# Ledger of designs, part 17: designed miniproteins, single chains, continued (5)

Each design is a single chain, and the fold is of that chain. pLDDT is the mean over its residues in the fold that is shown.

## One batch from the design tools (miniprotein)

Design m16566
Fold by ESMFold2-Fast:
Structure m16566 (fold): chain A 90 residues (1-90)
Amino acid sequence: MVSQREIDLAVAQLAVAVSIATLPNVPEEERKEVAEWIRRLADRVASIPGVSPAAADHLRQAAELVEKGDVEGAISHLRAAGDQIARDLA
């Protein structure tokens, strides 16, 4: 049976993947809203029991880089967060 923790982690993993796919096409005006959304995702991930703090830390770094217009740096941290979430799912 799928646990709530597994559902929460799978949803977070999907959210990270969507962010990576869409971020290169986000207009400059929308970057602040996207960064705030990623910060909310980081807070949600940090609240999941038994998840490494590294995942939330990478999401917070990605959000800061999005606001600065560093899309490549943000994607790098989003990938690191996704990899950590995948490890926590296993």
Scores: mean pLDDT 83

Design m16567
Fold by ESMFold2-Fast:
Order: sequence, then C-alpha cells, then structure tokens
Structure m16567 (fold): chain A 65 residues (1-65)
Amino acid sequence: VLIVDPRATEAQVERAKELMKKYNAKEVLIRVHNGKAIIEVRTDEKTVIAVLAPDGTILKEIVIE
C-alpha cells in the first residue's frame, strides 16, 4: 500500500517506491511539509523514516527496529 500526499513531487513518489522495494515494505506513507516529503516505510520488523527534498534527494534516513 502506497499512500501519497497530492502535494508530493513525482521525484519524491519515485524515491518512495524505491524505498518500499529496498526494504520489502508492505506500506509507505508520504506526507509533505514545506516541499520536503516525510516518508514512513513500514515492515514487520522495523519502520524507516526518510526525509526527501523536492528533487527526491534523501536528506535523512532513520531505521527504527
């Protein structure tokens, strides 16, 4: 499941899909604040929080196990 804020850029959505695949995640939530996307990637074992610039550049990536 991919839940996307309509304010997210195409680049942010593409990066979120890559993160979903990388972590083999069941769901990814995309929220946007001041142009930056806050991505929450949820798996059975861990949650990953990433912050993306408008161009999809990963500014921060935190793994919570």
Scores: mean pLDDT 83

Design m16568
Fold by ESMFold2-Fast:
Structure m16568 (fold): chain A 87 residues (1-87)
Amino acid sequence: SRAQQLLQQAIALLQQALTQTDIQEMQNLIRQARAYLQQAQRLSSGNQARYIARAIAALQRALRQTDIDEMQRYIRNAIILVQRAQQ
């Protein structure tokens, strides 16, 4: 489905974000992933929509961090939530 494709694109961007050493590049990839997740959320319902909403919240918390390790922690949590949304 379109929602599934958007979730896969979000995961790919978040995995790329985890490989970055520049905080601005990491933030840019997080913002792109969040945009795909917001699109997927509009196409989703029930448990899928709830997992996507939680992933978006985790990415919003990541964007408020000033430490790369803390940002990575929230990104990893978001990836797990997006994978659960793909059931």
Scores: mean pLDDT 91

Design m16569
Fold by ESMFold2-Fast:
Structure m16569 (fold): chain A 59 residues (1-59)
Amino acid sequence: QQAADDAILDAANAAGVEVYRKILEELGNRPLTVEERNELSLPAIKAANATMKAGEAAL
């Protein structure tokens, strides 16, 4: 079970990182302002939460 829980957490983290990386590419990989960092965290958190929920439902 530990390995399955770790896999779900890793998948959730990967989904969040992927959303964040795509947004950074669209912005030209420039340094972000505090406001931009706060706004960009929301879609990344949503993607991670959705992936976590789907993984738990599959168990």
Scores: mean pLDDT 72

Design m16570
Fold by ESMFold2-Fast:
Structure m16570 (fold): chain A 92 residues (1-92)
Amino acid sequence: SLADLLRKGDVEAATQAIVDIFEKYKDDVEALKKALGNLLLPIIVDEVNGLTEQAEKGREAFIAGMKAAEEKGILPEKYKFDSDKALELSVR
């Protein structure tokens, strides 16, 4: 799964998948939030359970995906100002 790729630190594959999510759901904010939330939820669970290395790799890959989406001009404005805030918006 994509979560497993994030846990392995496969940043390139994970980044491309995250960019694809932004491109597919850019016109549906609720579907976008749900897709990002489903991606991030296992990483947050890992962090809560003390699996810090896995959580950090996943977070790094997510941030890299956000930057790639911004470079392609498909990142929504609400996600541009802060990576931590983007994470918060994706899970709330």
Scores: mean pLDDT 67

Design m16571
Fold by ESMFold2-Fast:
Structure m16571 (fold): chain A 110 residues (1-110)
Amino acid sequence: SAEIYKNLAIIYLEQGKVIEAQLALIASKALEGKINEAKKDLVTLSKMLNDPKLVELAQEASKIDDPEKFSLAIEAITKYIEGGDSSYDKAKQAIEELLKGDTNNALKLL
């Protein structure tokens, strides 16, 4: 639900996790039926952070047209932000599984 991601963004902000909060708000926007705006916000955010791996993950996630699957791709990207380079392969694989329509395999990687 969009409201869960809004509440998660508040929790991230209270922890000083500004990027994770922005990602949660992007997921909320997609679930409110604004997926094209959410995709644009995601790509813009990824380009501002000077991280080529994040840009790649954002571009792949932006190919997802289902809001629920897109929100799970945002969770994968958030785990990459929290875990750094060692989390990249899992985040990338989760997004690839979502693009194939395999939500259950994606969830095992989150």
Scores: mean pLDDT 89

Design m16572
Fold by ESMFold2-Fast:
Structure m16572 (fold): chain A 69 residues (1-69)
Amino acid sequence: MSMEELIEKAKEIAEKNYGLRPSDEVIKEALELALQGKSLDEIVEELMKRFGLSEKTARIVAEAVLKSI
């Protein structure tokens, strides 16, 4: 599965299940972390650090991404 396909899948999950429309940049970074085997909490921490996201928003992105892989 291509990175572009994973980004679209994660975006669909975030929108349909959580009502959130994160940017492609945020989704791509979260996917790269998930594919490296990072845990939910590690992905949340990195998204908060790199993009200044709230913990709530970062958790939704991390959960959507982990459900996409």
Scores: mean pLDDT 84

Design m16573
Fold by ESMFold2-Fast:
Structure m16573 (fold): chain A 100 residues (1-100)
Amino acid sequence: SASKLAQARAGADALVAMFRETLEANPDMSDAQVLNLYRALLQRLVEDLRELGLSPEEQIAVLEEFTARVKAVLEELGRSSLIPGVDAETAAFVAEIRAA
């Protein structure tokens, strides 16, 4: 469990880095494009967490940590207006995990 959780967090960190690098390389991305990128990365993370066999509580903890890091990147890059959209996408996946 602890080893799998560490692997999950390392994967989440890599996805945060990819998100940051993409936004820094493409400063003219629309709000819709940024949210589409976030949703794609979040979907990949959820799939990876399920494959690792983490508990629902562990999955939610990793998603919340990932979301907090993405929101920090958006604040640093002056894209804070997207934070409600990021929170809405995360809430949908958290609800799905809790319903399972």
Scores: mean pLDDT 89

Design m16574
Fold by ESMFold2-Fast:
Structure m16574 (fold): chain A 70 residues (1-70)
Amino acid sequence: SMESEKILKVTEEQAEETVEEYSKLPPEEAQKQLESLIEDIKKLSEKYGIPKSVTDELIEKIKKKFEELS
């Protein structure tokens, strides 16, 4: 739905900015924050009925960005 698409886009943009800030933290703290963010994304996706395949792609994109920044 249009609602789910808007939530996904906002979540992606916010997550990208958030992982950039997490990359500046000590590695142990950064990893804990990243895991918390991933769980929050999963919960948000379930709430708004976003398909698991789309959520999984977003999570992988976020993990890759974090790895590239770390």
Scores: mean pLDDT 80

Design m16575
Fold by ESMFold2-Fast:
Structure m16575 (fold): chain A 119 residues (1-119)
Amino acid sequence: SLADSSDPYRTALKALEEKGIPYKEETVEKQLSPDEKVTLRLIENEKTGTRLLVAEVEKIENGQVDKATAALTESGGVRTETVAGKGKNKEKIDELMKRARELLEQARAAWDAGQPLTL
C-alpha cells in the first residue's frame, strides 16, 4: 500500500531540494507520555505557494512502534488529505490514524488563520 512506501514530508522535501526550489519549513513535537509522541510538520514552496501539512502520532508498546501519519497537500487551489498507519495491531493503528487526522484538522485551522503550528 502507499502507506508502506511513502513518507510525504521527506518525499516533498527531497523534491524541493533536488530542484533547488526555496522553501520554508516548520516542525513542532510534543512528548505526551514516555511511550507517546506527536509531531506536526509544514513545508511551503516559496515559488508556488504549494503547502504540505503532516501530523504524526507514534506509540511504543512492549518495544514495538505503532505510527500513524495524516497529510494535507494544497496545490493549485485543491486540498488533498491522506492518512496511513504502520504497525502490527490493526485496532491500535486505526485509533492512531483517527488521532493523527484530528491533530491535522486542528493544525489546519491554525494554518488557515495564519497562526504558527502548536501542539
Scores: mean pLDDT 79

Design m16576
Fold by ESMFold2-Fast:
Structure m16576 (fold): chain A 65 residues (1-65)
Amino acid sequence: SSALEEAEKRIEEAFKKASEVSEAEALKTAGDVARELGREYPEYAALLYSLGADYIEQGERLEKE
């Protein structure tokens, strides 16, 4: 759907911008954006919150090596 396409684009753009700092920051930022999008699009909340949690976990792991 167009809403999921817009959400995916916003997550990707946030990742790319934050990747200028670090890969860990890019993942954590992408996860935060995905969680915020879950609040904006409650019909996709379960998917977006799950995606956000996965991104944040990956970013936190990279910060710990």
Scores: mean pLDDT 84

Design m16577
Fold by ESMFold2-Fast:
Structure m16577 (fold): chain A 58 residues (1-58)
Amino acid sequence: SSMDQLRVQGQTTQQLIRNNRQMADDARSRGDTRTYNTYQENRDNLQRQHDDIQSQIR
């Protein structure tokens, strides 16, 4: 069902948020501010996607 597909997409988005957090932390520890900012922006975009997916689940 479309609902099952949305749940899977939500799980995938959460995993991507975790991965981008890890990559941001690694970049920050190396002093790579540009890469850190890129991963933080990715996290913000993924969080908005996750929120949208959650709003569609009924």
Scores: mean pLDDT 85

Design m16578
Fold by ESMFold2-Fast:
Formats: structure tokens, C-alpha cells, sequence
Structure m16578 (fold): chain A 67 residues (1-67)
């Protein structure tokens, strides 16, 4: 369980970095798309629901900041 939670956090961090990289380049649409794809990936992962919801909320916060 803990290893899967750590893997989910690594996925979320990678998605956040990718989205921020697109945003810095002016690709706001691609940044939002990367975050949405990351949320879909997290929903498909076998991790504790509390960890999954925490990470999805973090990605949704970035979408709201970019919008």
C-alpha cells in the first residue's frame, strides 16, 4: 500500500512538472490537458482512496490556477 501511494505521488509530481512546463511555454491548453490526463491516470491506480483523492485535488487546484 505505501509503495503504491509513493508511486501515485511520483505520478502526480511528474504531471504537475509537465503542466507547469507547458504553461511557461504559453501552452495553457496543453497544460490543462496534461493535468486532466493525470487525474484519469490517478483514478485508475490501485491506491488508498484518501491518497488518490488528495492527489486529484492537488491537480484540480493547478487547473483552477491556470484557468
Amino acid sequence: MEENAENARVVADSVLETAREYYKKGDKEKAIEALKRGIEALRSMDVPPEVREELIARLNEEIEKIK
Scores: mean pLDDT 81

Design m16579
Fold by ESMFold2-Fast:
Structure m16579 (fold): chain A 72 residues (1-72)
Amino acid sequence: TRRVLSVQQLVDPDGTKSYLLTLTEDGEVVDQRRFDTEEEARRAVEEWKRKYGVDEVRHLPTVTFPAPPPPP
């Protein structure tokens, strides 16, 4: 059984940053949570590593969501 914790920074159209944590077990998502601050995400990573016995921590590229186009 392989458990991978993925950490991804998300940037909303208004510039608000958030962090998405996804725990997968053998390729299936078993838990997923979004955190508003980097500090909360870092604490969650350490807690999940301890609680679930995570085999790999993966830092995914930042995803920036585009602002909606202005009305014509």
Scores: mean pLDDT 78

Design m16580
Fold by ESMFold2-Fast:
Formats: structure tokens, C-alpha cells, sequence
Structure m16580 (fold): chain A 100 residues (1-100)
């Protein structure tokens, strides 16, 4: 169901936000703003806009994860968590596309 897909997207984004806030608070703030826009677009029934926002969230998270990994700031466990959350958001995007 769409409500469950939206909730899973929020959970995955919030898990990533917790780690980003620790190491890159500026990028965490940007991801938080995108998550709020995603939720607003879903509330308005704009699933196409919500998909575009989700794609921006995924790209921002991928770039932040790569940067933090290259800087040696992430433990192996933290890197694994961010990688899993990125994969989860990609999967949720695929499911949400079927509803648009």
C-alpha cells in the first residue's frame, strides 16, 4: 500500500539523517528539507513531484556517503548502514513508480 511505502521512505531517510547529522550537519539539514518537501508532495497527491524529490534525496545521500567514506569519518558499520538505507530508498522509489 502507498501509505506503507511512504512510511518506509521516511524511516530510511531518518536513519540516514541521524548519521549525517553527526558528521555533516549541513548536508543533514538539506536532506531534512527534502524529506519535508517529499511528505508535503505526498500529502498533496503529487506523486510525480514526490518521486523527483526522492531521487534528489537519494543522490544527496549517495554523494554525502561517498565524501564521508573518502574522508575516513565513517566506521565500517556506519558505512554499511548508509549503504543499506540508500538501497532501501532505491527499492521504495521503484515501488512508488508503479503507483504514478
Amino acid sequence: RIDQLIEETRISAENALALLAKYDPETAAELQALLEEFEKLVEQGDYEGALETLERMIELLREATLKLSKEGKLSPVELAVLTVEISALYFLRQLLEKLV
Scores: mean pLDDT 83

Design m16581
Fold by ESMFold2-Fast:
Order: C-alpha cells, then structure tokens, then sequence
Structure m16581 (fold): chain A 68 residues (1-68)
C-alpha cells in the first residue's frame, strides 16, 4: 500500500493540478500556462518517485508564477 511519503506527494500533486486549473480559468497568459503545465508534469514524475520535497518545491514555484 501507499507509504506516508507517497501519500503526501500525491496530495501535493493534486494541489499542483488545482493551481493549474485555477490559472486556466483565470485567463493566465498562454506562455505562463505552458510553463505551469511543464512544472505539473515534472511534479507528477517526482510524485511517482515519492520525492515529497521536489513536489513541494514545484508547488511553491507554481504559486509564485500564478501571483506574477
């Protein structure tokens, strides 16, 4: 079954997808959306590896990009 670390990584990944969905609805620029989509793809790969720290870093980067 899923480890606590894998569970945390998956929760953070879900949050990353939520941020991307909000950005799409908010009409963020296509260039910024492309960057955010690539970051979410990267977060997905780290989440599959159970790398919680990397997924958290990417979520922080997504929030920063969304606010800019």
Amino acid sequence: HMTPEQFEAEVLLAFAYMILGLAKRAGVSPEKLEKMEKLVEEASRYAQAGDVEKVREIVEELIKLFKE
Scores: mean pLDDT 84

Design m16582
Fold by ESMFold2-Fast:
Structure m16582 (fold): chain A 114 residues (1-114)
Amino acid sequence: DAAKAILDATEALVSELLAKGAADPELRGAYLKGAGTALLKAYDYMRGLYTRNPEYKPYLDRAEQLREQGLQYQAEADALLAEKKDDEAYLEQARRAEQEALGAVSRAGQTAGR
């Protein structure tokens, strides 16, 4: 099931990013930004699937819970990144984490959709 595979892959990626943030607390804001972005992108995929097929409602309900978690991680990341606003190298690292997370969720969606 494409929907289940996307959600499972997203939760696994979030767990990995949170573990990296725990191992490197100075980069925690960057990893939280990536985790939140992955969760919000997974929600967007589930919204699209549900719009085409109402039978995906249970996966959309799961994705709505992940969206709430993603918004919380984004808020925490934004607060931590604001403390580093003048550190261009740190902000660049945060941008890379977000783009990597977006790419990973997109790849999971493409693979599961085949």
Scores: mean pLDDT 77

Design m16583
Fold by ESMFold2-Fast:
Structure m16583 (fold): chain A 82 residues (1-82)
Amino acid sequence: MTVEEQLAQLREFLAQQRKSPDYEAIRQQLYDRLRGIAEQIIKDFPEFAPLAQKVLDLLDAGRTEENILRAAGYMLEMIAKL
């Protein structure tokens, strides 16, 4: 599965969850998970630290669906280059 396909699936999943009372909890869980992964990348893969820091800065800018999707995109691209 490509990064583009994974992002399309995540976007569709989040769109479906907008109708759920758990939508805010799901967004928070994804936010926390992406932050944790970015922090781990900074520790384990210092060559990716500048990109991982940009992901953290994006997440800190706001817990919006678009910021979460953009952060997930950068994260998937970094993982794919391992």
Scores: mean pLDDT 79

Design m16584
Fold by ESMFold2-Fast:
Structure m16584 (fold): chain A 67 residues (1-67)
Amino acid sequence: GHRVARALLEAGASPQTAAAVAHLILENPDPTPEELSAIPGVDEKLARLAAEEIRRLNAEGKTPLEA
């Protein structure tokens, strides 16, 4: 999930938070907002940003490893 991790880092997320979200989408390419919000350091803004990038990746047909 390098694209999702990059977007979160650019939005001010910690490297640990960005890595945790990237790991979640490797296991589950379409996580719920509740799963995203359960990650330490993910607030509503970061959860929304991650969901938007995940939706874009799924629309492009890319795997979490390609993104």
Scores: mean pLDDT 73

Design m16585
Fold by ESMFold2-Fast:
Structure m16585 (fold): chain A 103 residues (1-103)
Amino acid sequence: MKYEIELESVESFVLMIYALMKLNPNLTLEDVESVINTLQSLLKRVEELLEEAKKDPSTPEEVIKRLQEVGDLLQQAIDTLQQNKDDSDKVIQSVGELADKLS
């Protein structure tokens, strides 16, 4: 389904970011801000999908719930990264936990 494919794309993107961070764990502030910007873009896309899903009466309730959950998880990760920009280990751990919860 359209929403499921889009959510799988979000999961794949987060997993890719996590993999890249594991290969280069010495993150600069610019690197962390770039990740935050990427996660914010993904959150905006999920919010747009959620609005579309809510306007379509044929959308299953489970899909709406999953879009809400993914949005909440992205926001929590963004908040953690913004509070811990100088802690590369915490940033990498937070993105890893996001990737795991999206699976």
Scores: mean pLDDT 85

Design m16586
Fold by ESMFold2-Fast:
Structure m16586 (fold): chain A 93 residues (1-93)
Amino acid sequence: ERERVLRELAELEEEMLKNSKSEKDKLKNLVFGTLRALRAALELGEDREELAAAARRYLATLEEKLATTDDEELRRVLEEAIEELRRLLEELE
């Protein structure tokens, strides 16, 4: 079950990047899908070290996108996701 959740995290990221019609859609799908997957893994009692590593990787990606995004709607989504990931990381410590 734990290995399955971690694999689903990687597959979810890959599929969302493939299936998006636009850059905005890619970012929104990646953000929401990744947050859902991380929360599901936490609820299933996944390894905290592995979850922290995954969350830090996604946090870095979102922060990089936030720095280059001029769209106010997308910036808001990214800022909310970054806050949620930071809260998750604090919970894992």
Scores: mean pLDDT 70

Design m16587
Fold by ESMFold2-Fast:
Structure m16587 (fold): chain A 100 residues (1-100)
Amino acid sequence: SELEKEINKARQDLVDLAGRILAAESDEEIDRIVEEHLKWAEENYSPELVELIKEALDRLREVYREARKQGLSYEDMVRRLGEIVEEFIKKLKELYEKKS
């Protein structure tokens, strides 16, 4: 369905962003990646969707900062990233259910 395609694209986009954040060499580079994506999202998405994206990105940022400070295990990092992605998709589905 069209809805499934939109949700799958959103999931892929968030996973790709997480990969870019993981590959970043500094907090400043992460800030730039996040700011560039949010600027694009504000121009292309509803305010409600932008807020969901901001929430997911804030949580991803926290996980990567914690990983760098404390050396989170790969398994713990993957688990937390998966939780963030699935919560984002759940909220996205709820948002689309309100839009007929």
Scores: mean pLDDT 78

Design m16588
Fold by ESMFold2-Fast:
Structure m16588 (fold): chain A 63 residues (1-63)
Amino acid sequence: EEEEVLAAAKAYDEAGKHRQAASLLVGFATRRGLSDEEILALAEKAGLSPETLEQVRRLLAGR
C-alpha cells in the first residue's frame, strides 16, 4: 500500500505533476497518522523532486 502510493507519487512527479504528487502523498500519510516531519522524511526518502517537496511543505503548512 505505502510502496504503491510512493510509486504513484513518483510517477506524477516525473511527469511534472508536482501538486498531484504532493497531494497524493500527503493525503495518504495524513490518513496513516504520520507527523509533518515524518511526511517530509518519507517524501525525501522516496526521491521526490525539490518542486514536489515544496508542494508537500505548502500543503502541510495549509492544514
Scores: mean pLDDT 82

Design m16589
Fold by ESMFold2-Fast:
Structure m16589 (fold): chain A 67 residues (1-67)
Amino acid sequence: SMEAEQHLLAAGAAGAAGDYDGALDHFAEAVRADPSLRPALRVLAEHFREQGREDLAERARALAEEL
């Protein structure tokens, strides 16, 4: 959906700026607009874990479960 696409663009911009918490906020809104994106939150959680970003990994996992 266009709404999900807008949120994904905002998530990408936040991530590029190093604002990973903001990126996850925008990604959560994208999932609310398009629930088919929910599995990508689990992929992001694994990616953050591989990068040693445990707080971000746990947050992404929790969002995937809560949404």
Scores: mean pLDDT 83

Design m16590
Fold by ESMFold2-Fast:
Order: sequence, then C-alpha cells, then structure tokens
Structure m16590 (fold): chain A 67 residues (1-67)
Amino acid sequence: MKKEKIENLAREAAKSAGLTDEEIDEVVQRAIERAEKLGATTDSELVRIVSEVLREVMRRRAAQRKA
C-alpha cells in the first residue's frame, strides 16, 4: 500500500514548514488515517491530504498561542 509514501510526504512537508518533532508525528499520523479513510491512491490526493492536515495542525497551534 501507499502508506510509506504518504508517511514520507507528510514528514517532509511538516519538516519543511518548521514544525517540531511532536507536530511532525501528528501530521504523519493524521495524514495516514485520512488517506486510508478516503481511499486515496494517487500522489495528487496524498499531497492534498498532507497539505490539509498540515494547515489544521498549524492553525491549532496559532489559536492556542492567541488564547
């Protein structure tokens, strides 16, 4: 399955965004779960899922900082 592919994509994207190791692991776990739930099979679908999860994690951290 494409599990290793999405894991590598998520880890690389989160690392490039300057996230912490904890946040990187969170992005990886959520991206894998979402991809499996949606039955994502193409590289474009995996990249979109990773981008969405990454944005959600970043938004949550920003909200916690403000509140």
Scores: mean pLDDT 77

Design m16591
Fold by ESMFold2-Fast:
Structure m16591 (fold): chain A 64 residues (1-64)
Amino acid sequence: STVTFRVTLEEKVDPSLLIPVAARFGGSAEVTSKNEAIVTVPAEKAADFEALLDEGGWEYERLP
């Protein structure tokens, strides 16, 4: 099972940096705009990924 997130980044942060980050969690990322990416991670890694986003102060939401 997987969990998908929409991540909104600050104006000076390249959303493509989430591609290697998602890969470290066994997932994938797709850049959707200059400040947004859709990130999919394994369900068992979702809590760890959310903790990383919270520590970074990044805005995110879980998608259905």
Scores: mean pLDDT 82

Design m16592
Fold by ESMFold2-Fast:
Structure m16592 (fold): chain A 105 residues (1-105)
Amino acid sequence: SEKEKILNTIKELKDKLVEFEERLRQAKASGNPEEIRRILRELIDYLKKEADKLPPELQAFVQKAVDRLEEALATRSPEQAYDEALRILRELMKKLDEIAKKLGE
């Protein structure tokens, strides 16, 4: 069903966001600021690509997350960009959970 397709897309997206969070935490622990920037660029590219598969409400939310990540990458230190990225990832995962629960009714 269409509903099951959307739920599977949300699950795959959430799993990938968890992987990005783990990679960012590892890069910070290793003291590699260029690796943090590289992972953030990959996250931005991934979110842009996957946005087209999402319902319009989630597309708008993901686009705002992308805009915030691009601003952080351009204007902040790697440590500040890391902190902002973790906040954004938590907000994205929370929004994905909210939509999944509504669809699961």
Scores: mean pLDDT 86

Design m16593
Fold by ESMFold2-Fast:
Structure m16593 (fold): chain A 92 residues (1-92)
Amino acid sequence: SSALRQAATLFTAAGILYTAGRINLERGDLEGALADYEAAVENALEALDHAPASAFSKSELELMRKIAEEALKLDPNNEKAKELLKRVEEAE
C-alpha cells in the first residue's frame, strides 16, 4: 500500500540520519549530531504515523528505540524523542 511505502521510506531516512548523527558525534560535531538525531526522531515518528508498530520488525523497533535514547542523551527535553520512545515501548 502507499502508506506502507511511505512508512518504509521514512524509516530508511531515520536509519540514515541516525548513522550520520553517530558519525558526527564520533568526529566531535555535537551540533551536527543533535540535528541529525532530531531529524531521525521526526522521520521515525512519521513512519509510525503511516503504519502500525506491528508492521515493523523487532530489530526495526529496536533501532527506533536507540534513535530516541541517543537523541535524549544529547537533549533530555526533546519531547518528540520522548514520544518516539513511548510509542516503541508500547509496541514491544
Scores: mean pLDDT 89

Design m16594
Fold by ESMFold2-Fast:
Structure m16594 (fold): chain A 100 residues (1-100)
Amino acid sequence: MQEEIERLLEQAEEALRRGDLATAEEHLAKAGELLLATPEAKLELLRRLHRLAAERLGLPEEVAEEGAELVKKALEEAKKAYEEGKANETIRELKEKREK
């Protein structure tokens, strides 16, 4: 599972460097789905997204701006999904305590 996420992120990085935003979005979306399955995959995804943002200076100016925005959106969506999951778990625990 982690190897698949690493491969998807690597393919997304290559697509961003080529200016292929559609392919990059597709691979990042698949990585996001796998992220929800394993907590360890989340740390690897965050590390990769930070690395892509840091390497913005190595990309062509036009692609760098669009690529950085895509990476930020993917990171924000992953964080929101995690927070929503944790909120639902807390609500579930509170309801269980009250139903007793």
Scores: mean pLDDT 59

Design m16595
Fold by ESMFold2-Fast:
Structure m16595 (fold): chain A 115 residues (1-115)
Amino acid sequence: MIELSEEEREALVNYFLLEYAEEHGLPPTREMTDEEFEKALRGAEILARLALGSPEDVQRVYELVKPEVEKALAEGVYYGLTPEQRKRFEEHRRRLALETARRSGSDLAIAAWEK
């Protein structure tokens, strides 16, 4: 079983962000409105959850998309996002981490993310 790092999980979620945008005929991420970008982030989260339903699915999906993810990173494109969109992506990721912590029932984890 491949244990995905935080960077690899972020790269995988970003892959689904780009896939969602392409499937729904949204403009390139750099040209998206804040509302379009938020919609794409929510869509990517749903796609990631469907693809990552089990540890085996996580490994399989990552192995399939890894070349595309590595190419995007190697081209020096931070997921095709503007600096402002990158901050919103990081805010969305933090929100998701807080929701996950709440589901785990860990008071310590919840407190860490709410500060």
Scores: mean pLDDT 59

Design m16596
Fold by ESMFold2-Fast:
Structure m16596 (fold): chain A 94 residues (1-94)
Amino acid sequence: DALARARQTAAYLAGVFSDLALEMEKAGNKEAAREAQRAADKFIEAVSTGDVEKMREAIEEGERFAEVLAKYNPEQAEKVRALVDELRRLVDEI
């Protein structure tokens, strides 16, 4: 059940990061857009494999994106961190 919830949360985050990548690209924040897309790709991989270590890799990419995003929008960066922290808690239950 914890793995199933983690996988669902990771799938949701993949969509969030993909949407943020498009938003950052439209805003001209190319670095943030690239990091958001990398995070999205890692979450997609974690979901498709169901591998806990792949989920941990995705969490690290999500945190990296939040640090980049903080240069442009600290409030959005905190929201991203909260979502990634929730996934970390779910993964730690597995």
Scores: mean pLDDT 83

Design m16597
Fold by ESMFold2-Fast:
Structure m16597 (fold): chain A 74 residues (1-74)
Amino acid sequence: MISEEEGEERLARFEAALAGLRANAASLPKEDVIKALERALELLAQMRKEAPHLAERLEALEAEIQAEIEKLRA
């Protein structure tokens, strides 16, 4: 398992990247946004295995991203 400090740093970087994607989503092809969000879900799944102390925050982000993907596909 990664350390608590390393987990917090990785989550902070992830959240920053996700915010950047969201800020630019309207100017990107929908398919590219969906692929980026699907990749984000894969990264969250890996973090969940390595940083169980962040489980609640990771589960919330996972649900949020899944809802975004469904909205884009609709």
Scores: mean pLDDT 82

Design m16598
Fold by ESMFold2-Fast:
Structure m16598 (fold): chain A 75 residues (1-75)
Amino acid sequence: MVERLLGMIENMIKDLSKYAPQEEVKELTEMVEEARRIAETDPQAALDKALETIRKIQELMEKYNAPTVVGVAKP
């Protein structure tokens, strides 16, 4: 369900907040809030927004060199 996915995203944002500027963290938090509001009317649109948020989190983790749980550094 979308609700579980949003909960996972919130945990990812909390972890990212240790590495990324608060401005970008705030934007991600607003995206999650928007996804929750959409979920009451259109769960599919909310899922799409949640996936967009995950993509942005991944980009920010890469940009700020946040530790990956399991990452193989390319030789």
Scores: mean pLDDT 75

Design m16599
Fold by ESMFold2-Fast:
Structure m16599 (fold): chain A 68 residues (1-68)
Amino acid sequence: EEKKKEYERKANELMQKAIDLAAKEGVTDLKDMSDEIKDLFSEAAVYKGEAFGNPELGKKYAEEIKKI
C-alpha cells in the first residue's frame, strides 16, 4: 500500500510545517493562526483522511479548520 505511506508522509510533512510556522509566529491557538498555517493543517487533514481510508472525515476536518 505505497499510496497510504505517501499520503501519511505528505500529511506529516504538512503538519510539521504548520507546527514550525505556528511556533515561529508565537501562536498556540488555531483561531489565532494565520490563514497560511490553517491551510497547511487543512491540507494535512485531507491527506491524513486518504492515508487512513476515510477521505470524507479528512475533508470534514479540513472544513472545520478553515472555519476557525
Scores: mean pLDDT 79

